# Designs tried in a protein design run: designed miniproteins, single chains, continued (3). Part 108

Each design is a single chain, and the fold is of that chain. pLDDT is the mean over its residues in the fold that is shown.

## One batch from the design tools (miniprotein)

Design m11991
Fold by ESMFold2-Fast:
Structure m11991 (fold): chain A 76 residues (1-76)
Amino acid sequence: MRARLAALEEEVRARLAAGVSIDDLIAEAAEMVKQGRIRDALLYVTALMTVAKSLGKDVKEIVEKANAAITEALNA
């Protein structure tokens, strides 16, 4: 679990540095949920929150958006 989370944190960091938006990363996590990959989606959101906090971004806004997107995907 820890090794997978660390790899996801580096992937998220690299993608944000390349100009991918936080909203796009949240959308990918929601797509994982729709594919039945619930655990992968939760790890991805956790990695995104950790990276965003380290970059000084608004973690509360990210958590709110991620929770809304995942809840909608689970109830679709």
Scores: mean pLDDT 79

Design m11992
Fold by ESMFold2-Fast:
Structure m11992 (fold): chain A 70 residues (1-70)
Amino acid sequence: SLDEVIERLREIAAKLSPEARDYVEKGIEALKAGDTDAAVEYLRKVMELAPPELAEEIADAFVEGLNALR
């Protein structure tokens, strides 16, 4: 569910810099609004700021969130 994806994104975001966490929260709001274009742009910002291991985990969670929107 989207709620489970949001919870996982926030758990990962706790391990990120404050700047990257802000982009995760903006991405979550875009997912809640069904704005897939905005969600992808915020994901790109998170991917630029996150360590590679966390970046992969975040990307997987965002893709799951996008798939939940249909």
Scores: mean pLDDT 83

Design m11993
Fold by ESMFold2-Fast:
Structure m11993 (fold): chain A 77 residues (1-77)
Amino acid sequence: EEEIVARAEALLEELRAAETLEEAEELAKKLREEADKISDPVLRAAYNLRAIGELIDLRLREKKKEEEKKKEEEKKK
């Protein structure tokens, strides 16, 4: 189990360093697969939630940039 947790932590670090949504989605899938191998339900849930949280954070940042561009264009018209 400790080996699985260590692998999940390494994947989480890579996910945090992801620069694109596509890369983050692939890493989150791998992280969730490793998390599902964890027998402790609390640790399993924690890593699954952290993977989802990183994806949500990246998507929110992307959506915020879209909103900023849209607001600038709406101010122009």
Scores: mean pLDDT 74

Design m11994
Fold by ESMFold2-Fast:
Structure m11994 (fold): chain A 70 residues (1-70)
Amino acid sequence: MAAPLPPDTPENRRRIEELAKEILELIENKDEERLRELERRLLEASEEERGIGLKAVALVAKKLAEKEAK
């Protein structure tokens, strides 16, 4: 089974939203250097922080898919 996702708390929800926004901005600006730094930070982060990162990436993917489908 994949690692458990972090609990749905207001704090974690804000962290997910903020990280998703940051990732979207980096993708829009094609800032590959900052995207690589962010990826590295997530890979080296704690299990909880990686879980937040995974949720943020999933949120970004969903928003991008909605824009492409529009």
Scores: mean pLDDT 73

Design m11995
Fold by ESMFold2-Fast:
Structure m11995 (fold): chain A 65 residues (1-65)
Amino acid sequence: EEDIEILTEASLRTVERLGPEVRAASAKGATQPDDAARDAVLTPVHQRVIAETRRIIEELEEKRK
């Protein structure tokens, strides 16, 4: 099932590229005084992770030909 291979590869590349950024954002979020401040720190990183994973999936699907 090709979808599993693409998802696995996209996940690995996203973790490799954005893992340190996600970790740094989580640490910074933990120092915030409330949920709104934490969300303001984490939301941009979560959006970036989603966008990067989607982009890699699209690239892998295109190159699969």
Scores: mean pLDDT 76

Design m11996
Fold by ESMFold2-Fast:
Parts: C-alpha cells; structure tokens; sequence
Structure m11996 (fold): chain A 71 residues (1-71)
C-alpha cells in the first residue's frame, strides 16, 4: 500500500530529524565555551538545530495526516 509506505517514510524522517536536533543541542551545551567564543559557529549550529526541528515537525504532521487517513 502506497499510503503505508509513505507513512513509514514520514515517520522515519521525523525520527531522524528529531534525533539530529537532540544531538546538536547536546553538542552545543557540551561545547558552550567554544560557541561563546566563536559566534559564526554558534549561528551555524543554531540554524542547523532550527532547520532540523522544522523538518521533524513537517514530517510528523505528514505522518499524522497519513495515519488519520489509514484509520
């Protein structure tokens, strides 16, 4: 079923982006002193976290929509 396949892909993508955001937040916290001294690197990691969180949310919304259609 194409809908079941798309649901699996959307769920997988949501989980991947959520994990990326969590790992980047942990790295940012561990390397706080480095990022405080390197504002360009801090901006890069902050932008990367925001993008990962936005992608996770979009894929989760897609997964929720597909799951509702299959229910």
Amino acid sequence: DELERQLRIARGNAERYKRVAEMEKKARDILKDYFDKNPEAKKWVDDSIKKAEENARKYQEEADRLAAELA
Scores: mean pLDDT 87

Design m11997
Fold by ESMFold2-Fast:
Structure m11997 (fold): chain A 58 residues (1-58)
Amino acid sequence: MELSEEEVEKLQNVLKKRKITLDEFLSLSEEEQKKLLIEEGGFSEEEAKKVIETLKKL
């Protein structure tokens, strides 16, 4: 993963709080993914976009 350790921890916290798997998160629309990262993960809009782009490469 090209994500920083902090970004990975924030992403995992979002998944844990929402009780969803990474696969379920990736099945959401890009707008819903971005909203969850910003509201639950504490990401900025720019950081959330970068995280989503990185995950698309997997």
Scores: mean pLDDT 78

Design m11998
Fold by ESMFold2-Fast:
Structure m11998 (fold): chain A 116 residues (1-116)
Amino acid sequence: AVTLTESGGGTVKEGGSVTLTANVSGVDFEKSGIGWARQAPGEPREGVAGIDGKTGGVVVASTVAGRVTASVDKANKTAYLNMDNLKVEDTATYYNVVGVGKTTYWGAGVQLTVVA
């Protein structure tokens, strides 16, 4: 079975930083696309970053470009989303997302709250 275990959320002051982490089991990381998506209350889900699990190639959404980095540790099957210079608009539930073949798996989500 595929499992995604997310951590690193909580309440952070505006201008601060956070690292969100996902432990991924039951997949070959090298054959997977790994990403992060978020959903703010009343808003649609949006992609934050995507990572090629084989190459480590990264794409970051324009809404967070310059403030966000994403990476994977393939040996430990861990994905990271590092966010700096946090804004109140970054307040959302963040999901780790893993694509394997034709199947997409979603984590349960981790809440990030950014306060002024």
Scores: mean pLDDT 85

Design m11999
Fold by ESMFold2-Fast:
Structure m11999 (fold): chain A 55 residues (1-55)
Amino acid sequence: SREEILAKMRALAKEVGEQVRRLEELSKTEPEEVVQKRFDALSEEVYKRIVEINK
């Protein structure tokens, strides 16, 4: 249902916000290239999860 999809999308948005915050902390200790690769991996995972939710 649309309500279920919206609830899942909101949960994903909250989870992504937490992961981005962790990457911000990681950027204080790790090289920029390492942080960028982690961000790219997160972006790919988020895309796959959005597709899965909207099946």
Scores: mean pLDDT 84

Design m12000
Fold by ESMFold2-Fast:
Structure m12000 (fold): chain A 60 residues (1-60)
Amino acid sequence: GPIQRALDTVDELLKVQELTPEQVRAILGLFGIPLTEEEAEEVIKLLKEGKREEALKLVE
């Protein structure tokens, strides 16, 4: 679905470049997912640790 696609977009970008929490908020915001800076930082941390399922639960 759109939420999974949004998270996959961020996950793939993190494999090739560093993203700031502000950039993650901007990307997920394009898919209609509002995040705080703290939530965006947690998404980055979880995705870098390979915890995609936990990141998905945070944004759903």
Scores: mean pLDDT 84

